Designed miniproteins, single chains, continued (3). Designs and how they scored, part 12

Each design is a single chain, and the fold is of that chain. pLDDT is the mean over its residues in the fold that is shown.

## One batch from the design tools (miniprotein)

Design m8387
Fold by ESMFold2-Fast:
Structure m8387 (fold): chain A 75 residues (1-75)
Amino acid sequence: MDTVKKALEESFKSLPKDIRDKLIKLTMDLLKQGKSVEDAIDDAVASLDIRDPELLEKVGEGKKKALQQVKKEQS
């Protein structure tokens, strides 16, 4: 899980620290429950009830970056 956690931390680096830390924690917990990286991110984002359009845009870009990084690390 080190690769996924690193990808999440790097991909969501532009988010405010509090929101980033909560998003990563929720995503990692959902991954431990057997969800895919994409589903875990989507469920974590939904749980945070983010309503700021600028913040949602940053979340969307972070998700794209995280999914690209995870794909590159899987042989």
Scores: mean pLDDT 78

Design m8388
Fold by ESMFold2-Fast:
Structure m8388 (fold): chain A 94 residues (1-94)
Amino acid sequence: SMAEEQALLAQLRALRAQLQATTDEAQAVALLDQMEAVYDRLMAVSTDPALRREAARLLREAAMTVLSKTTDKAVILRAIGLLLRAIGDLLDLE
């Protein structure tokens, strides 16, 4: 439903804001994991290209934020994977 899609997008925006504000790497990873789960749900239920594009932009920005806050190889690889996924989804929506 449109109400569910808007709620999921609002949740992504809130999680991204928390991610930008945190200085704790473990919290940043947990927030990125939560964003991926919300993103997966949004992409599964939404056919709106504008909404999908906004969600993919938020995920891209979140992945880039985590990359700026970590030196852990496993976290870097995970964030790169999500970054590439978000970029791929954005290209598919062009």
Scores: mean pLDDT 88

Design m8389
Fold by ESMFold2-Fast:
Structure m8389 (fold): chain A 89 residues (1-89)
Amino acid sequence: SLEEAKAEVEKALEEAKKLKDPLLVKAAEIALETVEKAQAGKATKFDVDETIGLIGIVLGVLKVVKADPKAIELLEKLLEILEKIKKLL
């Protein structure tokens, strides 16, 4: 459900804040905004795809700079959650 997806994204955002990576935190915040828009009936599959694309770019950057593996895992989890949200729309 979108409610369960929101709870998972909120948990990921709290974990991102603990890692103190500003780019990771921003990616999680954008994912949360996308879920909240989906719950309000204001997001389309295209809007979710835009967020997936942006987070995918962030993931690519963090892999190139050899960021903390926990940061990489959180971004991969956010992408999985967003793909599930897209299927619910």
Scores: mean pLDDT 83

Design m8390
Fold by ESMFold2-Fast:
Structure m8390 (fold): chain A 94 residues (1-94)
Amino acid sequence: PPAPGAATLYRLDPLLAELMRQAGETAETYTLLQIGGALGRYIRDNKLTDPATPTVLDLSGTVLGELLGVDSIDINDLSLLFETLDRHRTRVLL
């Protein structure tokens, strides 16, 4: 396993920070792994998947939907999700 110590830290825009807060995160800066983990937890805790269409996330009325500017997203289109998240985080130099 890689040695701990070379993780890139990101400061989040207010909307992405609010999503992290709703996922139970209160840190000032995050790694990409932490952002991904919190996002997965947010989706799970808010039950954003419809059992009839398990590949589609219902984002209506959520901070994630506001962040992405859409009411629903296909989980197979994760590139749009990650590209939008990239626009809402800023790399922090120590």
Scores: mean pLDDT 70

Design m8391
Fold by ESMFold2-Fast:
Structure m8391 (fold): chain A 87 residues (1-87)
Amino acid sequence: LKEIAERYRKALEKLGELSKTPEGQRVLELADEAIRALAEYETNPKEGEERLQRIVDELRRLGKENPSLQEAVDAVLELIEAAREAG
């Protein structure tokens, strides 16, 4: 968890430089939605999981289409996976 959290923080710092682009802002929006979906997952696991899966799919596509954001996307995806395994 610590290692994944550190990668996420590093990716967010790098994303801060790209937050001026629509693609960078979209990754930030999806990261926020993922945090909200994880919070809902604790209360309603089925609906939270379906919402989280949709966010994960969009993040994966966005990373492939925007190589400059790939590191940030990968860090967000790893954080999501770690949170799912912990819950």
Scores: mean pLDDT 73

Design m8392
Fold by ESMFold2-Fast:
Structure m8392 (fold): chain A 81 residues (1-81)
Amino acid sequence: MEEEMRKLIEENKDASTAEQLRALADKVQDMLEANPELDKDEVYAVLNETAARLGEARTAEERVEVLLEAIEKLKEIKEKS
């Protein structure tokens, strides 16, 4: 999961915010389907916060940092379950 999301960020670093969010949402959906015991509210909160922060980001570097932070938070949620 983490490696796939890192690759997704690398491949989509030049992608639009909408494309980056869609790719992240698809990975989140896959994670939830594979781990039904996860706190969906907590997972969706990370996705929503990431969407808001990507909208506020002014540079590609900031967008990459936001996505990396989202991956780390999702990993922590998965490890807690």
Scores: mean pLDDT 73

Design m8393
Fold by ESMFold2-Fast:
Structure m8393 (fold): chain A 87 residues (1-87)
Amino acid sequence: SMEEEIDRAELEFLGHILRAEASTDPAEREAHLAAARAVVRELAARMTPEQLRKLLASLESLLSKETDPAIRAMLEEMIADIRARLA
């Protein structure tokens, strides 16, 4: 189901964020951030407007707690993309 795909994608996304934060290798960090972006992009393309609004709220919540500049920049870019999809 779409709910199962969303739950799986959320876990995969959060897993990549945690690995990026834990990594000391810049190439490994960039790879995990790229993977996180891809997960959200692929999922967002298949979501309804209602699901996109819920995703937007979740990403805004994550951004409010995030201190890593690269992860913050990624979250801001994702938020902008979702807002554009909802316009």
Scores: mean pLDDT 86

Design m8394
Fold by ESMFold2-Fast:
Structure m8394 (fold): chain A 72 residues (1-72)
Amino acid sequence: GMEDGRKAAEAAERAAKEGDATAAVASAYQWLQSGDSEMAIRAAEYAAEAARKAGDEGALRTAEKVKQLALS
């Protein structure tokens, strides 16, 4: 439900602070696979910022790709 979605987004932000941008990206992708494009875009944006702060270029590229797929 929406509550689970918010927890996933919050987990992505928390993972960012801990330097685990890959986990944040995985959450964004799960939203995309669930068909919730709005939440996928939001989670991907959070994951991208997490990746930038963590210096994880691989996670950043994946987050950007998830956002583009969700916008399609």
Scores: mean pLDDT 72

Design m8395
Fold by ESMFold2-Fast:
Structure m8395 (fold): chain A 65 residues (1-65)
Amino acid sequence: DEGFDLLKKGLSTGDGNTILQGLSTLLDQGKVSEDELLSIAKKHNISDGHDALLEIGKAVLKKYG
């Protein structure tokens, strides 16, 4: 799965652009919804964009990977 493979790679390297590509691919495939991503972001109360991508990516991988 290209979306999950990109997400795993981005999380392992700490590369925010690769994490974003993985999340975008999963969203385009309908494997996650925008509402789910927003819900995860709200639960973690993250204001920094890079930290938000890391925590959202980890939560998505744990729930769906």
Scores: mean pLDDT 77

Design m8396
Fold by ESMFold2-Fast:
Structure m8396 (fold): chain A 100 residues (1-100)
Amino acid sequence: SLSLLEALKRLVERIKELFPNLSEDTEKGLELMLELAALTPNMTRQQWREAQLALLKAVKARGNPNVEEVLKLEEEFIELVKETNGDLDAAIAKLKEKIA
C-alpha cells in the first residue's frame, strides 16, 4: 500500500481534477493537510480520510463555506504539532482548548 503522504498527494490531485474551480483558500487547506501528514507520520489513514471527506462534502455542498476558519484551524494545529515535537495527542488537546 501507499504511504500516508503518497495517498494524500493522490487524493489532493483527484480533488483538483474533480473540482477545477477550487478557491485558493481550499487549495491551501489541502496543502496544509499534506504538510501535517509529513509532520505526523503516525497519524492513521482513517483519521485523514475522515477529515478529507468532510472537506469534500463542505466544498461540494456550499462552494467553500467557512474555508478561512478551516485554514486558521489547520495552521494553528500545525504550529501546535511543531511546539509539541510531533506529540499528536498533546497538540489535539491544546487545539481543543483554543477552540472552546
Scores: mean pLDDT 65

Design m8397
Fold by ESMFold2-Fast:
Structure m8397 (fold): chain A 67 residues (1-67)
Amino acid sequence: TKDQGVSLAQQTAKVSPKYKDQYNSLAQQIKSGTDDQAKQALGQVAGLAMQAGDGKGARKLGQVQSQ
């Protein structure tokens, strides 16, 4: 759901302070955007999580996008 995507983006922002502003911006897009915008924002969060070394979080985000 969008709420799960927002929560996960905010949690990732806390553990990856280097990308905190990007995750917070993407969380707002997931919360207030259309379903297509939310899917695109989740993809960007997954990409940033992979760069931060959080492969497990990126895999969960991929599953949320597929729902």
Scores: mean pLDDT 68

Design m8398
Fold by ESMFold2-Fast:
Structure m8398 (fold): chain A 74 residues (1-74)
Amino acid sequence: SMARIEEIRRRREEWLKDLDEQVAAQKANIEKTITNQEEKDALISKLDAQKERAVALIREWEERQIARLRAEEG
């Protein structure tokens, strides 16, 4: 089951990388589009909070998949 656990970890890494790229692109767009500093800070803060939530969900998915796999093989 190590190969299956490694597949789950690879999927998690791919999703986290994709999320990082999406967040970086959105931050770049905020910097380019929004001229008010307080509004930029608020939008970036909201985006960072959304990213943290998405990371938590991805981590929870990984834990659930590994737990399920271990239950099937135990």
Scores: mean pLDDT 87

Design m8399
Fold by ESMFold2-Fast:
Structure m8399 (fold): chain A 95 residues (1-95)
Amino acid sequence: MEIKLSEEEMELAKEFIRRFVELARADPTPLSDEEKEVLAWLEEVLNDPNITEEQLREAMKKLNEFLRKHARDPRVQRLYDEVSRWIREEIRKRA
């Protein structure tokens, strides 16, 4: 699906990635090497002041692939649920 992201959708996507990275790093459970690599790449994308819509889409795609691959990991499920609840609350506040 090739839909152009709105400015609001780009902001929400950035906040989703930021929250996920923060919660993952705050978790006392040791990170896997794969998880560390994904988090480092996401942080690099978020810290780029010239980030493009395409770069943000690729970041979301990589995050979704990671989440799908680790869907049976209770820690990853908890992180996703927490960030998803926060995003739903933010969308509700803006509606």
Scores: mean pLDDT 70

Design m8400
Fold by ESMFold2-Fast:
Structure m8400 (fold): chain A 82 residues (1-82)
Amino acid sequence: MVETRAVVNGVEGVGVATDEEVRGRAGDVEIVLPIDKSNPTSMIGAALRAIGIQIDAEREGNDKMAAAAEAARRAIYELMKT
């Protein structure tokens, strides 16, 4: 398990990764992405999905969703290092 934090426009997001899923949350916003730590394609796919969510959230000015997505993405990267 890995835990990460991100701040986007003053909004704090928390990311938590296990071998089976990544969760990003900020306030009442939560993102859940299924992963398989043993499968690099799964890990890369989850990271790309998190990037897409962050880009869309930033376009909308949805700081909570952007913070949750950035924290989730950071958690995936930290899990990939282990």
Scores: mean pLDDT 84

Design m8401
Fold by ESMFold2-Fast:
Structure m8401 (fold): chain A 61 residues (1-61)
Amino acid sequence: SDEELERQAERALELYRQDPALALALLEKNMGMDAAEARRLLEAGDEQGFRELIKAALRKQ
């Protein structure tokens, strides 16, 4: 559901805030997510873009 996707995206963002390197490695390993794109969005301050990237990756699972 959209609510579940949003919840998981927010959890991923919180994990990144605590340990960026570990969070990006886990996203690459478990979701096939481009860690470079995730880092770029977060460094730009685009937290909403990061949430949408996570949600898109989860929709492909």
Scores: mean pLDDT 78

Design m8402
Fold by ESMFold2-Fast:
Structure m8402 (fold): chain A 82 residues (1-82)
Amino acid sequence: MKELAEKLVKVILEAAKTASREDQISLLGHVLAIVGAYFEGDKEALIREAKAAVEHLRKIFGEDSPYVKEAEELLKKLEEEA
């Protein structure tokens, strides 16, 4: 779980480099929420916030974006470990 959460955070941070300032702030908010849920041991909150981050990436970059595809694969693995 930790390694998958770290990989998802890295994907979001890489995507944020090419996003608008407004979208960067929102994506960083999702990163903070994922990290917070992980430190609290709240698996349900971690999965919920990971899903929200993937959906936001989809809205910014579109379904066919490499960022979205990688984030969706990592989310699926997180859900399987939860």
Scores: mean pLDDT 83

Design m8403
Fold by ESMFold2-Fast:
Structure m8403 (fold): chain A 67 residues (1-67)
Amino acid sequence: PVSPEEREEGRRAADKALELVKKKYEEQGIKVEIKEHEVEGGVSLEITIDTPEEPHKSIDLSKLLDE
């Protein structure tokens, strides 16, 4: 078991890392949702990956990357 402060710091670090990973996947057109649950000895992560629907409307990659 870790202290509450260390767990919170680890959670923030994990959140930042997960945001970077999500951004990387979003650049590939994949949306990722991550939920954290506390368990004994650490944190359990539930990762839901939503593939984008087949683009009937143009997904302009250049415009997505510009923003």
Scores: mean pLDDT 60

Design m8404
Fold by ESMFold2-Fast:
Structure m8404 (fold): chain A 55 residues (1-55)
Amino acid sequence: SHMDMQRAQNLRDQAADQRRAGDRLYERLGEAGQPQRDRLYDGADKLEKTADDLL
């Protein structure tokens, strides 16, 4: 449905934002930022999986 497509796109956009935030954090903090970057990437993976499951 149109709503499911919009939700899927919104979730993918959120996942992309989380990955960018994690990358910026790692660029700023180096190794000290790695645990938070890993958490953000894990969150992004879950959002993408949820988006795929809406299809």
Scores: mean pLDDT 87

Design m8405
Fold by ESMFold2-Fast:
Structure m8405 (fold): chain A 88 residues (1-88)
Amino acid sequence: MSMREWLEKNKEGIKMPVIRDGEILTEVAESKEKFEERLEELARRIKELAPWLSDEEARLIAETIAMALHRGLPVEKVREALEELRRL
């Protein structure tokens, strides 16, 4: 099953990383619309950290992070990954 197919099936109740006042937190998406909104915001933030990425690449990274968090990846690992991305 592709990541896109998995997200389509599991949009409701997905844990999403959100950035508030410089901290990365996890929040559950209350609806498909809220999930898409937060995913677009995360993709935008990834592109700000790594401006050499295309919009499609930033979106794919955002989807990967959302899936990993929903599967139990600690938010601290997301912070580490974003810091590494900024260094590249």
Scores: mean pLDDT 67

Design m8406
Fold by ESMFold2-Fast:
Structure m8406 (fold): chain A 86 residues (1-86)
Amino acid sequence: SDLDLLSEEEIAEFKKIFDQFDLDKDGYISYEEFVKAVKTNPLLNLGDLDENAIEFYFLMFDKDKDGRISLEEFLEVAARSKKAAA
């Protein structure tokens, strides 16, 4: 699975990043929170992406198209992004 591309420590780190984005702790990240977090959080290493690229990333995360990102969706895209960078 895509999660197998991440080590346990990397999964823990991405969970911490998700928790920082999830300000109300409801288990989801809104589009506005995602855009802000990507531009201001160096841990994601996505801060140099333009708005179109950020939107495409959000759409990849939000597979259910409910306008929110779950932890599982976030981790899967993070794993795939790491594979592309490696």
Scores: mean pLDDT 68

Design m8407
Fold by ESMFold2-Fast:
Structure m8407 (fold): chain A 80 residues (1-80)
Amino acid sequence: SPELETTIQLFRLTALLSEVDIAERMYKKGLLSAEELIATLRENRAQLEELRAQSTDPELKARLAAEIARIEARIAEIEA
């Protein structure tokens, strides 16, 4: 079912966004280095790109593209 597949993809997106939020909070508290945060963000970006490639829903694709762009901007900011 395309609807079920989209629902599963939304759960995966939610989990990936939660992982980023946790990593950012740990970084802010000094529990995660800049290098470790960048590594986590790069892995998360890769998972979002895979999810975007598998998605057929235009709204979900757009949301995934926006989240990928946000992570790319954050990596660039930390490496500046």
Scores: mean pLDDT 89

Design m8408
Fold by ESMFold2-Fast:
Structure m8408 (fold): chain A 62 residues (1-62)
Amino acid sequence: SAAEAARLAAALRAAGASAGLAQTMADHKVRSGTTDEGMRRAAEAAARGDIAAAGRELKQGA
């Protein structure tokens, strides 16, 4: 959902990703039909500072 994508973008920015990169990742997953569960797991990884794990969760949730 758009709300989960926005939450993911905020978590990625907090973890040190650029605003553009964070928004691009979130928008890509909304268009790809990733589940809210997949985006939630990615946001949790980003919140602990693990941007690489967030990227893996987004790929698995597609």
Scores: mean pLDDT 66

Design m8409
Fold by ESMFold2-Fast:
Structure m8409 (fold): chain A 100 residues (1-100)
Amino acid sequence: NPLVKNFAIQASETFLSPSLSSAVKEYFLSPSPEVNYKELAEKFKVPLKTLVSTIRQIRALAMYYVEGLSYKEIGERMEVSESTVRNLISKGKKLFQKFL
């Protein structure tokens, strides 16, 4: 989805450190669905847990604000519980509040 990719790129450029921003942008700009998080984290010298958490937060926020999906629908697409979606959106709102 081009709108989700554009949202992710703009959020990354505005709110993330240069290394984390570059890693997150490469994830969303990758044509391959087989992005290896561990290789991305090593390439850009960012902690793996931080990279995975940040990408999951941006994906949840984009599905909610850009695609207009409910927490239940986001949970189904991300294969996580609705409570996990609420946590991801809450954490993402704190990180990206000025952009939202």
Scores: mean pLDDT 80

Design m8410
Fold by ESMFold2-Fast:
Structure m8410 (fold): chain A 81 residues (1-81)
Amino acid sequence: MSRSQGRQRMTQNIRDGIRRDQQQVDQARRNSSIDPSGSRRRARQIRNRAQTYGGMARGVGDDDAYRMAQDVRDRADSLIS
């Protein structure tokens, strides 16, 4: 019981974190023409968090969350390069 409940809460927290980072990377992309350096700094922070969330998602066996985290990381990388 507690293991299953803990996994569900962890999975939800991971997904919520990834969704917040999706919103932040979209915001950084919109601001990239106005503040390129600030947007790149934000993108690096988002990429690092997405990498961490991806590892957590893999650890709990949430392939969908892992793919979402990879998408966020890739989108953040597109702003850094």
Scores: mean pLDDT 82

Design m8411
Fold by ESMFold2-Fast:
Order: sequence, then structure tokens, then C-alpha cells
Structure m8411 (fold): chain A 58 residues (1-58)
Amino acid sequence: SLEEDLEVVRRFLDILEANYAEHPEFVEALLKSLLEAYADNPEIRALVEEGLARFRAR
């Protein structure tokens, strides 16, 4: 379901956030790949874009 997919993506973002300080280029590449893979899913896309903005603001 969409709700279950959003929960999985949220958990994935938490893991990536923990690694962003050490590997920012790698994490950004993974997030950009997610945006491409979920181009037709506005809820997942918004969640990933918010996560990327949050990571960069640190």
C-alpha cells in the first residue's frame, strides 16, 4: 500500500541521514535515483525532496 511504501521510504531516509555527513555525494546520488524511480508518485517524491532539503540544511 502507499502508506506502507511511505513508511519504508521514511526508514530508508533515516538510514541515509545517518550517513550523509560522511558520504554526501553518495547519499545525494541515491536520493536522485529514488526521485527518478518514483517520478509518477508525488507523495514519495515530496518525501524524498523534503529529506534531501533537510540533509542539505545541516
Scores: mean pLDDT 81

Design m8412
Fold by ESMFold2-Fast:
Structure m8412 (fold): chain A 56 residues (1-56)
Amino acid sequence: MNEKAKKFLEHTEIDENEVIKTSSGKEITRKELLEAIASGKVPDDPDLKELIKEAL
């Protein structure tokens, strides 16, 4: 498991219900994104992957 991703999840005080809109128009909640990272699953959306990389 990626420890940097884990720290992002643990130290980011964010609204879990915040909806993230991707450049493709897809909507995903931060909670779902955090769950995907924690389970080792990443969305196929490059915008979301870039967001995660910037946070790490």
Scores: mean pLDDT 61

Design m8413
Fold by ESMFold2-Fast:
Parts: C-alpha cells; sequence; structure tokens
Structure m8413 (fold): chain A 67 residues (1-67)
C-alpha cells in the first residue's frame, strides 16, 4: 500500500522504492529531490518502504527556494 503521495510521479517513485525494498528484503528509506519549475523551488520527499508490510509512506516533505 502506498500512502502520502501528492501526485502520480510520487506514486511511481514510491512503487519503485517499495520494489527495491522487496528485492533487498529489508526496509528502505530514500530521499528524492525534485525541481518544480512552476514555483521555482526544490522539493525534497523522504519515502520509507517496508517489504514485510508491503507499504510505502511519505515521511517528510521539504521545500527550498532555488538559489
Amino acid sequence: TITGAKDQRERDAMRIVLEQAQRQGKPLTVTIETYDPVKNKLETVTIRADPAKQTAEVISHETRPVP
């Protein structure tokens, strides 16, 4: 189960992280940085995937201005 995604791109990323966790047989925490050209900001999303529970969750969102 995937929870906390704000859009399809985050859902796709969370699915990939969960698949990687399943292949490794252990929980993974991954941080992804994405540029938002509309807001001219960097968005950082931290995802935790648990293969035993078959879950991926967004545990933090951070937004920073582009220099």
Scores: mean pLDDT 77

Design m8414
Fold by ESMFold2-Fast:
Structure m8414 (fold): chain A 67 residues (1-67)
Amino acid sequence: VEEGEGLKKLPDKAREYIKRALEAQKQGLTEIARLYSKSALYYIAGDEEKAEQFRAEADRLEAQHKA
């Protein structure tokens, strides 16, 4: 959408995945936390494709942990 395009600095998705990483860390899920952190870092770097790949890995591990 056009409103958010005026700000080309911090991606909203990066902030979202940083929060997800902190929540995983609080639960002791270190590997999941690291993957969300990597995803956020790649969003900040502008590499959306790699960011999405790491986010998908984190989601798989989280689903697997919950069975």
Scores: mean pLDDT 74

Design m8415
Fold by ESMFold2-Fast:
Structure m8415 (fold): chain A 89 residues (1-89)
Amino acid sequence: KEEEVKKLLEEAVKIVEKVADPSLAERFKEFVKKLIKEMEEGKISPIQALEEALAELIQIAQMSSDRASHQELYKEAQKLKKEIEKIKK
């Protein structure tokens, strides 16, 4: 589950790096790096890491300068939300 969550977080970073402003992409990348470290140290659960990443991704989507980037970031947010729902069962 931790390995799966790490891959989901890394995939979200790749999408943000591709479509978001460079400053927002760097912010998200550093945030995810911190979440992965906290999850690996047992400070947060894999579900909490995904929930925190989802919240940050939605915030970045709202701050995005263009509609196409906003739509792509929201699509990735919806994907993370579905993965959280699968894990919670």
Scores: mean pLDDT 80

Design m8416
Fold by ESMFold2-Fast:
Structure m8416 (fold): chain A 76 residues (1-76)
Amino acid sequence: MLSPKLAALQEAVKNKTRLLVAYHDADNGGRKSLHVVDPLAIIEENGKYYLRAYDYVLKKEVTLLVENILAFYPLP
């Protein structure tokens, strides 16, 4: 059974829905950050799920660990 969070993120990828993502940045001193992203793919590695997305603030593709996504909201 897919977690509700993973299922909703997969739906956003399928529908190309832009997201506002609240993220726990372990690699950036454990800070919380906000990202505006176009979701591109869900990737599974070593039993963990990652969201590959284009980040409009950083102007590059980012890979976000799904477990560290605190909240996300569809944008119009």
Scores: mean pLDDT 80

Design m8417
Fold by ESMFold2-Fast:
Structure m8417 (fold): chain A 65 residues (1-65)
Amino acid sequence: SEVSRRVATGIRVIALAIEVGGEVRVEGDEFVLYLKTSPEKYEEAKEEAKRLSEETGEKIRVVEL
C-alpha cells in the first residue's frame, strides 16, 4: 500500500541520516535531510537520496546547513 511504501521509505531515509550524521524532517509530502558536512559527503548524500527517490517514488530532498 502507499502507506506501507512511505513508512518503508522513511526508515531508509532515517538510516541514511544516521550514516551521514544528518537530521530528517517530514515537510508536506517530502522527506528532507538536513546535513552539515564536507562538500564531498554532501554530494554523496545527494546521490544516495536521488537513488532512494527514484527507487521508491517518494520525494526526498537534501539541504546543506
Scores: mean pLDDT 81

Design m8418
Fold by ESMFold2-Fast:
Structure m8418 (fold): chain A 117 residues (1-117)
Amino acid sequence: MEEARALYRRGLEAYNNGDYELSIEYTERSIRLAEEEGDERLAANSYFLLGMSYTDMGKYELAKKYFEEAIELYEKLGDAYSLYMMLMGMAAMKSAGHTEVAEPLIDRLVEAIDKLE
């Protein structure tokens, strides 16, 4: 069957093409395989992509749910770099008008980073 990382890459490509439903399908399959393989970083990356797709679809409660899953996994991994990258992504989302999603997640990301340092 298709490798979890390959599914993540296809999900990212679909997202970049504006095919959010297709991105979600590939990304959910990537999460399933990554969790079965114990690849917590790939699962976190995939949850982040789900959050982005749902944000662009205007489904803000689902977006926040999946961003929180990504933050918890990056915290568990001690992956400060990925948390900083998410923080930059949230700043961009806030600038794009997605304040209801971005603002509480910016606060959450700052708290997560502080716990690791």
Scores: mean pLDDT 85

Design m8419
Fold by ESMFold2-Fast:
Structure m8419 (fold): chain A 98 residues (1-98)
Amino acid sequence: MKTVNIDVEISAETDEELAEQLRKVLEDAKKFAKENNVTINLTITLRDAAGREATINLTVTPDGKIYLNGITNWRSLPRAVFELLAELAKKGEIKPAP
């Protein structure tokens, strides 16, 4: 299958806005993968208002599944972002990479 690498940087003044930007990036990636029948290797770098950075690496498949490959500097990830990832995991939308 064709794989596309996408790197995204997001930043916001509040943790809640950062989580909402992440949600939008994930929904846009799922749509792109489905419409183009491609697998996406998605790297998202998040910067909070304090300048703390964390990077999330995900695989998005054309059937709309998301796999979490890893998080770099996970201690720098805001609570609202952890809560979003937990919500998506509970819904079965995000799974650990096999």
Scores: mean pLDDT 84

Design m8420
Fold by ESMFold2-Fast:
Structure m8420 (fold): chain A 90 residues (1-90)
Amino acid sequence: STSLTREQKIERIREDIATSPDTAVRLSAASVLIALGLTEEGVALLRELGVPEKVIEAVLKLAAGEEPEEEQWKAVKELLGAEGPGEPLP
């Protein structure tokens, strides 16, 4: 089978975190860990990367199949640089 098991996916994500210095890869890995139910591990990585708590709350809502609140969406948009002054887009 060409499909990875949940355990194999988790191992690959952990390897990507260990081997990649890329912040975007690490952010994606953290989100996938949360989606796979490794909430504490994913949240810890997001905090290490300096992600705001409101963005972490939005990611947790999305992983649970719920829509983030307006304040959580605003924090996500600000992090992505969609509105307002900030550093270059990721």
Scores: mean pLDDT 72

Design m8421
Fold by ESMFold2-Fast:
Structure m8421 (fold): chain A 92 residues (1-92)
Amino acid sequence: ELYKKLEELRKQIENTKKIIDELNKEFAPDIAAYRATKAKMQAEIDKLRAEGNQEEADKLEAEYQKTVADMRKALSKKARELIEKINEELKK
């Protein structure tokens, strides 16, 4: 019956929404930390350059690039693990 199939589809949509909400919750702290780190380090670099401290500014800029790369790697790993969990939930 069409109504029974619609009910099953609605349950699948609700399950998918819950998974998406959980992903957003899981990633929210990492995204916030990423944005905060970028803002803080950029402000420190700008201050050092304004003060004429070019050597310290260049060192901090190198650390900034490394920090961003490390955070991106961590997020990519977390995303792969969560995608695997989503695929298993969708097999139910």
Scores: mean pLDDT 78

